# Ledger of designs, part 23: designed miniproteins, single chains, continued (2)

Each design is a single chain, and the fold is of that chain. pLDDT is the mean over its residues in the fold that is shown.

## One batch from the design tools (miniprotein)

Design m4774
Fold by ESMFold2-Fast:
Structure m4774 (fold): chain A 64 residues (1-64)
Amino acid sequence: SHELGVQLKEALEAGDIETAKELLEKLLRSSPAESHPFIVGEALKYAKTEETKEAILEFAKTLL
């Protein structure tokens, strides 16, 4: 979980949307439902562009 979180942050900061989606899905699948809003919220903070934020938010909706 910690390793996935670090990799997700790096992918989001780099604007690597496809890698970020894969890592976010893995992190959500391995985490309790109660933590999902926190995980998605943290991911949105690390995204530097509106394009990346919108892509991650839309993707998260398909998993929740």
Scores: mean pLDDT 82

Design m4775
Fold by ESMFold2-Fast:
Structure m4775 (fold): chain A 97 residues (1-97)
Amino acid sequence: GKPSFEEAEEEIRRLVRKLVEAIEKKDYETAIEYAREIARIISQFDEEEQRRLAELAIRELLKFDEKIAQEALHILLLVADEKIAEILLEAAEKLGL
């Protein structure tokens, strides 16, 4: 079923860490799966909550090496639908990724 907003925040933090770990290992198939799951979770919420979850994902990425964070963002943008990709890109630009 659809997670609560709080459950989605916790799951996105977990999945961002897993996405980064997969990229560090050059396991791009696994990285794509985690990125798809992040985008899927975000897509389940209304537009205001989608922006908040996208900003959370970008803030979590900013805790890691800039090159890995940029690669993770690129994978997220590749797998997300146009609307979620736009929201993620807006969050990245706003937060300096």
Scores: mean pLDDT 91

Design m4776
Fold by ESMFold2-Fast:
Structure m4776 (fold): chain A 99 residues (1-99)
Amino acid sequence: SSFEEQYLKNAKLALEHLKQGNYYEAGFYLGQAFRIREEHGIKESSPELHQILYFHLPTLSEEEQKQFIKGFEDGVSSLSDSKKKALVITVKSLIEFNK
């Protein structure tokens, strides 16, 4: 569907920005992907999302992580406070666990 395409587009943009060292933009687009998933009940992961969460995010420095998380928070900003908090905690936990 159109929403699955928007989700995949945002996940791909996040990965492209990570590869370019654009950490805020990468976080923002990942946040948009997660927002679309939450709003439309998309359960499926993507290869791009897997590569971001398990390969790229654990390699970020503390400063790069801060830039990424700020972008992510802005990308999910339209969600409820409880959902935003849960997603941010999940992303931070994945970064720390996979180091």
Scores: mean pLDDT 85

Design m4777
Fold by ESMFold2-Fast:
Structure m4777 (fold): chain A 52 residues (1-52)
Amino acid sequence: VPTPAQKAQKAALMKQQVDTSVQMMKAIVNGDKAKVDQLQAQLAALDAQYAA
């Protein structure tokens, strides 16, 4: 059973995923491909942390 602390951590990770997705959209609009690639890698890392 997840503890309240683990639930709070996962909620924080979800917020980071949303914030990172917003940053990626801004990078796409600005045509910054390198930033998009970096943010995609960051989202994958956040997904892995959320799953743990």
Scores: mean pLDDT 80

Design m4778
Fold by ESMFold2-Fast:
Structure m4778 (fold): chain A 72 residues (1-72)
Amino acid sequence: SEAQALGRRYRAEVRELVAAGRYEEAVELLHKLSDELAKLGDDVAAQYARQEAEELRRLIEEGRFEEIRASL
């Protein structure tokens, strides 16, 4: 589906940002993914992307970077 393709593309970019230490941009990209999925009418996928952004933020604040990689 369009939502699945969008999710895969955005999450691949999130992984690259995480690998580069660009954690704030990775969080922003997940929020953008959530907004784009909501525009497509996929509220469930949008909610999952929002949860991923929130969890990534928490892991960043805790310095738990191994867990960030495992969650993506």
Scores: mean pLDDT 83

Design m4779
Fold by ESMFold2-Fast:
Structure m4779 (fold): chain A 73 residues (1-73)
Amino acid sequence: MEKASRAAKAVYDYLLEKGATKEQAQKVAQTAASLLMDGYSPEEVAKKVAELAKEYGVPVDKKELYKIIKKAL
């Protein structure tokens, strides 16, 4: 739970840096937390949140998302 919250905040901050709106960043961060709580690997979470960010038109790197998520855990 606490680790998922840290990862969510890290994803949120990263998306804001990449030009996401606060609402978009929050939705992607919540998705990351939910997937981590459901037992998805950091690699699978990075892939899924990168796909969601791309749907919002936010340029993200899946490898960088993976590093951010793993560092927060």
Scores: mean pLDDT 83

Design m4780
Fold by ESMFold2-Fast:
Structure m4780 (fold): chain A 86 residues (1-86)
Amino acid sequence: EEGIEKVLELINEAIRAYDAGDKETAIKLFEEASKLAREIGPEGEPVAGTFEKARDALKAGNDRESAIYTTAAALIAVGLLEEKRL
């Protein structure tokens, strides 16, 4: 499942960028992850929407809310990957 695996890669890159203090790169990576998640199909829509909320929160300077949405999106993405493995 190349699509969801790439979404998880983008999540990890966004987290690394944020930890490095590069919020602009983290925002761009959230946007890319959202776009890719939508390309997976209807099952990717919850992941995409949650990343868009994380992006918007980060743009607004609400780091706590962005972290919550990022965690939620990662959990949904992992769930999709696990469903494929089962």
Scores: mean pLDDT 79

Design m4781
Fold by ESMFold2-Fast:
Structure m4781 (fold): chain A 78 residues (1-78)
Amino acid sequence: EVPKEVVELLERARKMSAEELREEARRLYKEDPSKLEEALLLLSFARIKEIQENGVESAPDLVDEEAELERMIEELKK
């Protein structure tokens, strides 16, 4: 079973650009660290979207975004 909220989020994410998804993920985590899972989910969708649109060569840029988000998580836990 998948919560309706998660399904709705996934459907919206499919229609959003990778850049919009990355911005939303960072914003969510900065505003509420407890939304880490949602932020990571959005970032994962941004990664998929970027790969689909620009091919595998764009993946390194998304990896940098993920690394930055992880550092933000660790920094906020301190």
Scores: mean pLDDT 65

Design m4782
Fold by ESMFold2-Fast:
Structure m4782 (fold): chain A 88 residues (1-88)
Amino acid sequence: SRRAEQIEELRRLAEKMDALVADPAVPEEMRREAQRIRDALLEAIRRLEAGESASAAASRAAAHGVRLIELLLSASDEVVERVQEIIK
């Protein structure tokens, strides 16, 4: 089903955020935002599996995503390349 496909896509995104959180080459501030995104994605998955709205959790994930982008704009090229490698 489309919902099952959406849940699987969110799980893949959460796994990528976990990889950022686990990587000591990623700055601590970025790892904190990745953890917040992961937690919001996991909440969205739980809500979708329960047949509930995930819109609030998705909005929180997006807000922390913006903060992560802001941190990337001030990061070194090496950090940007590392993050891109993890999330591709």
Scores: mean pLDDT 88

Design m4783
Fold by ESMFold2-Fast:
Order: sequence, then C-alpha cells, then structure tokens
Structure m4783 (fold): chain A 95 residues (1-95)
Amino acid sequence: STVARLYYNLGLVYILQEKYNEAINAFKEALKFDPNFVLAHIGLGLSYLVTQDKEGVEEVQNELSKYTLNDDERKIAYDILKIIEDKDELALQEA
C-alpha cells in the first residue's frame, strides 16, 4: 500500500528526529493499512526498544515470528539501530 509506505517513511523521519513516540504512532498507522509490512513491524519494535516498552517489544516479537526476514530487512533493522545509537552517544557527549 502506498499509504502504508508513506507512514513507514514518516516513522523513519521521526526516528531521525529522536521523536520515538511519534515514530511508534506512524509505524502503527502503516500497519493499519498493511498488517504484513515487515519493515514497519521492525521499525515499531526498535522504537519500543528505545522507549523501554517491554510489552510493545513482546507484541512485535510475536508478530515477527510469523515472518522470515531477508537480508535487506535485517540490514534496515541494523541501520535504524545504528541511527539510534549514534544519536544517544552524541546526547551523552553534549549533556
């Protein structure tokens, strides 16, 4: 779905801005239009990890257990984590 992809991209923009709650909402909207959108599940799970939402992480792990991740999906998950880690390191240096 074009709409699901737009919400997914919006979620990525929110991650880049460190707006993780807005990213969660954007990924949830993407999944509302395409429940099988694996990348949106990955983005949602990583956003839950950074916000320390254990229940949200468990829900995403359960949902992702239904899918086989390909190399591209694994790479995107790594890239998103790297963005989050780099922003956290910079915040610690500036604080």
Scores: mean pLDDT 77

Design m4784
Fold by ESMFold2-Fast:
Structure m4784 (fold): chain A 95 residues (1-95)
Amino acid sequence: SEVLKEAILVGAESTVELILSVSLAKESERLGNKEVKKLAEEGARLANQGSNLAGKGEQLVLDGKDIDKAKELTEQGRKLTDQAKALNKKALALL
């Protein structure tokens, strides 16, 4: 299933972005960089939401339930994960 593959990939990518966001927030606090901290904290929030949506999408596919809903949740998770990635890139550039 292409939806299942995408849900797994979004889940993995959102987890990586969450780890990066948390690390950036800690370093920005140590350095006193409020702008980087704000970007990193927003990135963490979006990555966590993306991971949760991807996990719900994956579970729906595995249960053989609403595939249209699974696709919608997975696509929403992808969008949030990509937003988190963009915020983390911006945070890194300001560090």
Scores: mean pLDDT 91

Design m4785
Fold by ESMFold2-Fast:
Structure m4785 (fold): chain A 111 residues (1-111)
Amino acid sequence: MKKKKEELEKAASEANQAAGTVLNEVYDAIDKARELREKSPEEARKVVRETMEKAGKENPFLSKETVERIAELAIEAALGSDEQRQKALDEIRTLVRNEVLKKIEEAKKKM
């Protein structure tokens, strides 16, 4: 009941903490891109893409496919309307949550 549960709890905690860090980095990138979009939509896209490439490199629990999809949604959030931003953020949160749940399930199988 013991060390396996403690290891799983730690894995879940670490995955949730990493997810929180990724989401905060995405939110910051979108906010910066929204400020830049009036002067340069290309710079706005670059900020989002570079942030996602870094997040993917630092967080191997995110698949390359998920990182690319989050980048696309983050660009839509940065360049789109406030309504599109909210929709994209909801989808990004769902994608990150699904990757965390997958990581936790893989940790359970390792037990």
Scores: mean pLDDT 80

Design m4786
Fold by ESMFold2-Fast:
Structure m4786 (fold): chain A 83 residues (1-83)
Amino acid sequence: SMKEELKKAVIDFFTSNNVSKEKAEEAAEKLVEQLPDEELEEALKAIKRMTEVGNEAAAGVVLSLLLEGKAREAFELIKRLSE
């Protein structure tokens, strides 16, 4: 499903930027729970682009926002950083 693909992509993004698997999984779950279905494909594309560029500082900020339940703000930042 799109939710499972997005969750895996988010986990891969965070773990490639030295985030623990446990925190990456928590962040991925919070993003998937809070985004409407219509935005999941856009989020997947943006996360894949961010993984290609790589930035630990950016990953840290996105992680913090997601763990705080600020998935909308995290998604807006992800889109901005992927462009």
Scores: mean pLDDT 84

Design m4787
Fold by ESMFold2-Fast:
Structure m4787 (fold): chain A 100 residues (1-100)
Amino acid sequence: SIVDKVEELIKKLEEAIKNKDFETAEDVVHSLLALLHEIITEDESLSEEQKEEVRRILEEVQRLLAGIRRAKANNDEETALKYLKEVLKLGKRVLELLKK
């Protein structure tokens, strides 16, 4: 179910990026952050090394979310899209870790 939740968020983020729907994209990033916290605390299938990688991804997604919010406040659509695409790459990396 965690794998399915990550896959659903990745698909929603891809569509939000395609449609330049920054409100939906930000909501998806928030949902991803909550899910990354759940993976770190609840997932017993991941090694400590894999959990450490997820923690690093969590920190990077938090930094990117701050960047997305600043870009939106400045009407900088190009920078917001760049950071959202980086979040998408990190979400796909989490999915790879969970599918091993």
Scores: mean pLDDT 86

Design m4788
Fold by ESMFold2-Fast:
Structure m4788 (fold): chain A 69 residues (1-69)
Amino acid sequence: SRQQRIEQERQQYQDTLSQGLREMTRVNQESDRLRQIDPERGERLLQEQHDRFTQLHREQLQRVQELES
């Protein structure tokens, strides 16, 4: 069933999102510490994490749209 595949994709995304949010919290704490020592490195870590998260979200939306088409 297409609905079952969509629900499975959503569940996988929710699991990935939950893991990503936990990792994001850790990276934010690490980047805060690094910014006190090396501001450029701290900002780079935040940007890399943001880009990774944005890419995962974009890929998930594309997969769901492909299943609905």
Scores: mean pLDDT 75

Design m4789
Fold by ESMFold2-Fast:
Structure m4789 (fold): chain A 85 residues (1-85)
Amino acid sequence: MKVLKLGDSSSLLPGSVVLAQVLAEQGLVELTPELLERLREEDKSPIFGELTQELVKAFQKAKGLPDDGVADEETINALRELVFG
């Protein structure tokens, strides 16, 4: 599976707004109005940006995965189960 990191295309994940909303529903991230607006700006580009990287790190910490902000196979599979299963 392809590893996703800062600057890569994020097409394997939902947009950062959707990801943040799902993580907030799980209690893993606090979605403030300020963060939501910044995520909306990042989502205008299909690039794995800094805010998406921080969301990935928060998810990795919560799941006991290495919190390097790199969406490797373990991280992508865990996010897929959270969002789609």
Scores: mean pLDDT 71

Design m4790
Fold by ESMFold2-Fast:
Structure m4790 (fold): chain A 87 residues (1-87)
Amino acid sequence: MKEKEKEIALFLYEHWEEIDTDKDGVISVRELGEFLYKHFDELPEILRTVEGQELLVELLKKMDKDKDLKISKEELEAYLKELGIEI
């Protein structure tokens, strides 16, 4: 599970500029959903599975500490560091 969480979080970080369409430094759940739908065939295997998509939702809830349904780049970086990933 931790390895899958790391893969998903890294994917979001690496593709941040593509997901953050309004370039305000935050990703809404809607922007993420639109990105995943548009690029489904290009997603890593984990994000093309029901299990991986459910895990993504759980990760978003863990990172969304203020419960506004938005994830900042700083929250994602902090989460990656918590998972032991150097940015």
Scores: mean pLDDT 73

Design m4791
Fold by ESMFold2-Fast:
Structure m4791 (fold): chain A 67 residues (1-67)
Amino acid sequence: MEEQAERDAEWVKERLLKLGVPEDKANEIAEETKERILQAKSPSERAAITVAAVLRGVGDVVDEELA
């Protein structure tokens, strides 16, 4: 469980960094994602949390540019 959460959080961080999200923000989102995944009760919940984390990171960057 914890090992899988670490791997999923690492994947989210790598994706956010490749999309141009700053390292500090990518780390923050990855840590939040890890905590949420540890509380997930199904593989579907884990997948949804991972996708939502990436979308949130990208959305926050777009909102900053457009605001």
Scores: mean pLDDT 74

Design m4792
Fold by ESMFold2-Fast:
Structure m4792 (fold): chain A 56 residues (1-56)
Amino acid sequence: VSRAQLRELARRLGVSVRTVEGALAAFASGNPVLEALARHDLQLSDEEWAELRALL
């Protein structure tokens, strides 16, 4: 995932780049609890979550 892709996604979701990086790290961990927490913290819809997963 490029820095430019992270910045564009952060802008679209209305969050910081660090928040997007944290969510991607949680997904990459394979831990369902960390994934659920990241999704909750970002208040992601199913569509937004699918977009984040597509970047990984």
Scores: mean pLDDT 73

Design m4793
Fold by ESMFold2-Fast:
Structure m4793 (fold): chain A 83 residues (1-83)
Amino acid sequence: DTEKEVEEVIKELGLSKEEAEILRKAVNGEKVEREDLVKLILRMIKKAEVEFPVSDEEQAERQADFILKQIELKQNNEEVPVT
């Protein structure tokens, strides 16, 4: 239940209403700003105290880019290019 997991993350991190909306949009495959997504993921990484083989910032950027690419691919698949 992805919706419950999202709500738990929002509560655990004490996300603002605006940050919570960004997370929900990203999870639902809606377009979000890269900077907002990077900041959100970086906050999650730091709060979880998880170590990655790259810097927290680089990991956050990689995760944000991955999510944004999936959103873009999904939107391009749903939009038929009409000339």
Scores: mean pLDDT 70

Design m4794
Fold by ESMFold2-Fast:
Structure m4794 (fold): chain A 61 residues (1-61)
Amino acid sequence: MLTPEQRARVEAFIRSLALPEAERERLLALLHTDEDAFIRELARMMRVSEAEARRFLLGEG
């Protein structure tokens, strides 16, 4: 669902997060296997709605 460009930006964002290594690995795995679960987990971590998390990932700011 994400373009290669969007995926690269999301990976860079995940790497910028101050998360434990295990959580970072989990997020990267979800990004590639279950995009909807990834969006939900990202929204929880950022304390935003799923719609806001999707908007952020699409580069609409």
Scores: mean pLDDT 73

Design m4795
Fold by ESMFold2-Fast:
Structure m4795 (fold): chain A 118 residues (1-118)
Amino acid sequence: SLLDKTVEATRRLIRRETERTGDPVEVFERIVRAFLELMVSQGKLSEEEAEEFHKRLVDIVRRAVSGEISLEEALEEIKKLVRELSKKLGFSPEVEEYLIAVFEAMLEEVVRLAKELA
């Protein structure tokens, strides 16, 4: 499916950029910042809303990487936050599920790579 292809492409992107930079959390921060900046440019989010969502998304990933929360807990938190973000963006339920799958794939790959590089 298109969703499966996008999820796999997302994992490959995180791996490739991490091989270049050595820091999967930094890769996540940059990708999410670029996405949120695009949403601000389209008038779908304010700059303050984008900064808040960026901070909250990065916090979940950092807590998962540090082991403060389990990967399962982080996946539940990111799904809830991405659903909140999707509603702010005015996305349909179908687009929301797509966005959730992409963010879950990013989180899983970042945590996996961080553990391998430790």
Scores: mean pLDDT 89

Design m4796
Fold by ESMFold2-Fast:
Structure m4796 (fold): chain A 68 residues (1-68)
Amino acid sequence: MIIKFENGLILKVSSKEGNKYYGTLIIPEQKIELPAVLEKLDDENYKLTVLSTNESEIIPKSYLTIES
């Protein structure tokens, strides 16, 4: 499963635990890969957390494209 973000970021999902998608956040232009988790908060909002920095951002569902 791959989740694409409006800003061009890609989350390559390795596991799903309840409302949490664990994986690798890819910045394609820079070839940077970071461990991250995307958590479903409600029907309209997700929370993206970069695990190495523990920084998080609220992402609207409309900003995401989920590919199986």
Scores: mean pLDDT 82

Design m4797
Fold by ESMFold2-Fast:
Structure m4797 (fold): chain A 75 residues (1-75)
Amino acid sequence: SSMQAELTRKETLLGFLQIALDSTQWMIDRMRARKADPALIQAEEDAAQVLRDRIASLTREINALRARIQAAQAA
């Protein structure tokens, strides 16, 4: 169904965003261990927060879509 196709696309995007967040967090952890410039660390923290906000928004969209699909299957 078109809703199932949309769900698959959103879940795939969520996976990519989670990988990007993990990579960004790994970078932040390494920068902190190496006592990098605080301004550069803050820029990466800001980037990580943008990714977290996008993941949260997309997760809400996925949950809403899953609920709609389940309701349609129950009818």
Scores: mean pLDDT 90

Design m4798
Fold by ESMFold2-Fast:
Structure m4798 (fold): chain A 75 residues (1-75)
Amino acid sequence: DLQLLIRIANKMIELGEELGVSQEELDVALKLLVDDPEALQEAIEAVRNEDWDRLRELILGYLEQARRLLEQTRA
């Protein structure tokens, strides 16, 4: 559902601004999330249930993965 994906993306942008992460880190984190079918389904279920704490924890994990990946590609 495109609307659920938009909501996930908007929440990632909001949390990224709060945490001071770069747009590049947000883009990589979103790509990692949508490329993981199990994690994407978990995020969709969190949005459907308005479980924002669960969604926040999931997003934080992918932001950390994105940061690690970007650090490796800059070396």
Scores: mean pLDDT 78

Design m4799
Fold by ESMFold2-Fast:
Structure m4799 (fold): chain A 93 residues (1-93)
Amino acid sequence: LGPAAQAELAAVVAAFDKQLEDLEKQVDEIIEKLKKGENVTLSVAKAVGIQIELMGLKLDFEWALKAGLIDEETYKEYIERLDKIYEKIKKSF
């Protein structure tokens, strides 16, 4: 595998990392607003949207693993991060 293929794999990982970081940040913001009693209805709607995005990401990670775009250790790390985000939402609602 040449440097170009390694760069493409690194780009896929960077894209998934950014998407996970963005979701983690959104969940933390929603939880803080809920604790303050601010925008409860909007926070509930956003939490539903995030759960749908988490389901989509799980399928994307499974596809990426099957396609050889990520290794098993990276896949496990990503699934654990998804599970933590899901549990934060579940615990807060």
Scores: mean pLDDT 81

Design m4800
Fold by ESMFold2-Fast:
Structure m4800 (fold): chain A 117 residues (1-117)
Amino acid sequence: SELIKKAIELIKEKKYYQAYYILKKHLEGEEVTEEDLESLKKEDEELAKLIENAGMYYIMGAVFKDEKYLEKAREAEKFVQEILDLLKKLVEKGEISEEEYEEVKKYLLSRKVAIPV
């Protein structure tokens, strides 16, 4: 419960990989340590960049017909969907509310189409 709340907070802070790791480990019944989270800082920065630039990558890929940018946009969409799937499993287990799920879903879907300014 406390770890799930931390994961949702991390999503709102754009620390998507740390949130993903916490949600996945919690569903697997495995412990998450502070040392684990510190070891994921590089992955966290890379995933945050991928998701936060997803809208720009999609525009660049679509407008310039550049497949490498479309691949990056698709990778971002895949990770957003994986996070949403983990959160949906927590709703099914009664560990988060449908309202909390819909709030996080709306946030994540808005980020994948946003252009960084």
Scores: mean pLDDT 82

Design m4801
Fold by ESMFold2-Fast:
Structure m4801 (fold): chain A 78 residues (1-78)
Amino acid sequence: SPLLERFRKEMEKLLEEIKKALENKDYLKATKLQLRMVGEAESARLQARQQGDEETVAEIDRLMAEANEELARLVKES
């Protein structure tokens, strides 16, 4: 799905930016980027649901779960 590919690349970019913010102890920037990540997921999920694409919805949810797990690890290391 083009929607899923776009979402995946945006998530990868946001995670890299959040990691850099956490490494620099810029917690305000990290928080703003995390909120943007949630917004992107909600937008993509809504679009997939409107198309009746339950497989894409499930994959968006899986990518978000993986991203949140990675962020939890990064916060512990910061």
Scores: mean pLDDT 84

Design m4802
Fold by ESMFold2-Fast:
Structure m4802 (fold): chain A 69 residues (1-69)
Amino acid sequence: TALQQLQVVAETVQRLKELGETEAADAFETAVLAGAPPEAARDLAISLAKNPEAKEVLREAAERLTALQ
């Protein structure tokens, strides 16, 4: 559902911001809410992420979003 998608995005944004990855968080949120495929939103945000942990957070988020489609 749209609510489950929004929850995944919110949790992902929170985790990324805790890692100091605000630019990656904002890019991921904007792309997903604009209707980009989860993998495209992931790849965009990963290109902006500096922390390897943030890249794993983004991979997990894309998998969760794909499972909801």
Scores: mean pLDDT 85

Design m4803
Fold by ESMFold2-Fast:
Structure m4803 (fold): chain A 88 residues (1-88)
Amino acid sequence: MDPELLELGVEAGVAAIEAAVIIVFEPDNKEAVELAEEALRYAAEADAIVARAAAAGRASKEEIEEARELVKRAKELVREAKKIADEA
């Protein structure tokens, strides 16, 4: 497996866990939950790219760049959700 793609898969998993923690422990903060749910969607899409590339035994540069952008968006949404949760 491409080491960069594997790293992106791990980062997507971490973002998903962080988002899930917000949803589980701060369910009444609906703005933070909405951002965390959006982060979970981006993380899941990145993970799907990683899974497809792993099954194919290869990753294109385009697949790596797409997964990287999705992970970046998931991380940004998690940071914003944490900020809103901390302000509540």
Scores: mean pLDDT 83

Design m4804
Fold by ESMFold2-Fast:
Structure m4804 (fold): chain A 85 residues (1-85)
Amino acid sequence: KPSREELDREVERAVIIIGLAVGKNAALKRGDTETAELYDKAIDAVNAGNFEEAARLMEELAEKHQGTDFAKLARRVAEIARRLA
């Protein structure tokens, strides 16, 4: 059976994926294809196990959308991704 540490990492990975999916859907809903593409790149990075790149992409998104709910979500995802890196 997986260790407690492995289970915690799986939960954090799931939280990242859910956060990225929510962000992408919100971007598509408002017609923001640039932001949606940035989320796609972050999803690809997570699937490749490159959490550092996923965090960097989310930090970039947060910087572009300062003061918005996109920036808040992106910073949260970046925090979790950096812990998994």
Scores: mean pLDDT 81

Design m4805
Fold by ESMFold2-Fast:
Structure m4805 (fold): chain A 68 residues (1-68)
Amino acid sequence: GALSAAELAEVERLGEEAIRAAEELGPEHKQKVERGVKETLELGKSGKASGGGARAAVEAGLRDALES
């Protein structure tokens, strides 16, 4: 199922941290991280993947954004 409001807020907070870190690396890096965070939040809100699949996709997307 979709992430709860609290889970979405935590993803958003971590996304903001990642975007700030990416700003130091340059505009291309910042754009990639911003895109990853948006896609992660959309997956979390939509619940398109059943059960744990949606959460796993959100976690993978956030990890990719943070490691960029």
Scores: mean pLDDT 69

Design m4806
Fold by ESMFold2-Fast:
Structure m4806 (fold): chain A 63 residues (1-63)
Amino acid sequence: SPLSELVREYHRLVESASGTPVQPAVRALDLETTRRLGRARSEEEMAAVLRRGIREIRDLLAS
């Protein structure tokens, strides 16, 4: 499903930050993303949270 593909891409990006200078910032974003996922009330809201997390982690990895 589109949601499971977003989950895989999100985890891939979190994992790619391991051992990099942005790892602490990515960990902080991951905790915040997990908190937001716990408050999501639909698959659409979960997808929006994951897309935001993906964008924010990509921005950190590109800096």
Scores: mean pLDDT 88

Design m4807
Fold by ESMFold2-Fast:
Structure m4807 (fold): chain A 68 residues (1-68)
Amino acid sequence: SMEEAKARAIAQGYVDRGVPEEKAEEIERRVIERVAGKKLSDAEIAYIGNQVAEELGYEVKDPIAAPA
């Protein structure tokens, strides 16, 4: 789904920044759980992804910028 694709892209951004894939999968899962059934913008989904990463103890330097 669109929400799953966006959550995966956010999680991949954290993998690219050095977060272990196992923890990135947890980020993806929590983002999907928080956005399911909600019509959110890419920026709102990215914000939720950053909050999840922070909750898991990873530093957020910049929001993951969706290229659109």
Scores: mean pLDDT 74

Design m4808
Fold by ESMFold2-Fast:
Parts: C-alpha cells; sequence; structure tokens
Structure m4808 (fold): chain A 111 residues (1-111)
C-alpha cells in the first residue's frame, strides 16, 4: 500500500509537469493565465502531498484521494490537448476555461 501511494504521487507529479508543458505550448493562453494555472497545479500537488503525509488517514483513504487527484489532472491534460488541436479560437478558449475550472474543482475536493 505505501509503495502504491509513492508510485501514484510520482505519477501525479509527472502529469502536473505535462499539464504545465501543454500550457506553455498553447498560443491562446496569456502569460498571466499560464502563471495562475501553473500555481493551481502546484497547489493541487502540494495538497495531495499533505494528505499522503496525514497520520489521521488510512493508507486506503490516501490511495483513493490520490487516485481522484490524478483523475482531475488527467482531465485537465485532455482539455488542454483538445484546446491545442481545435481550429476554432472560441472552442480553444472554452477548453482552457474548463481546464482551469477542473483545477479549481480538484482543489476544492482536496480541502
Amino acid sequence: MEEEIKKLLEEIRKQAEEAKKLLDSNPYVSDEQKAEMKALIDRLVEKVEEIVNDPSLTDEEKLEIAKRALTFLQNVIELLKRAKESKDPIEQLVYIRLAEETLREGLRFLE
């Protein structure tokens, strides 16, 4: 169980870096919005690390919470990929906003 949590946290960190890379490669996201979304990604990773180090939680609870956090990051990555591949500027902006909303929902879940 503890080794599974460590592996999952490693995957979460890897997905966070991929999401940041997708933000940097997107021409429709302002530098200010990129900085804000990267800060949200970093905060999500930090909160997951706090949860996995919480002695009041069981390993099973930590694993479930970490899996859900990974799902939020995977959804963000999928939305950012859809934004990048879209030929419609309005659709690109919609996917970027949905990605930001997904990050904020993930953070609320971890509170």
Scores: mean pLDDT 86

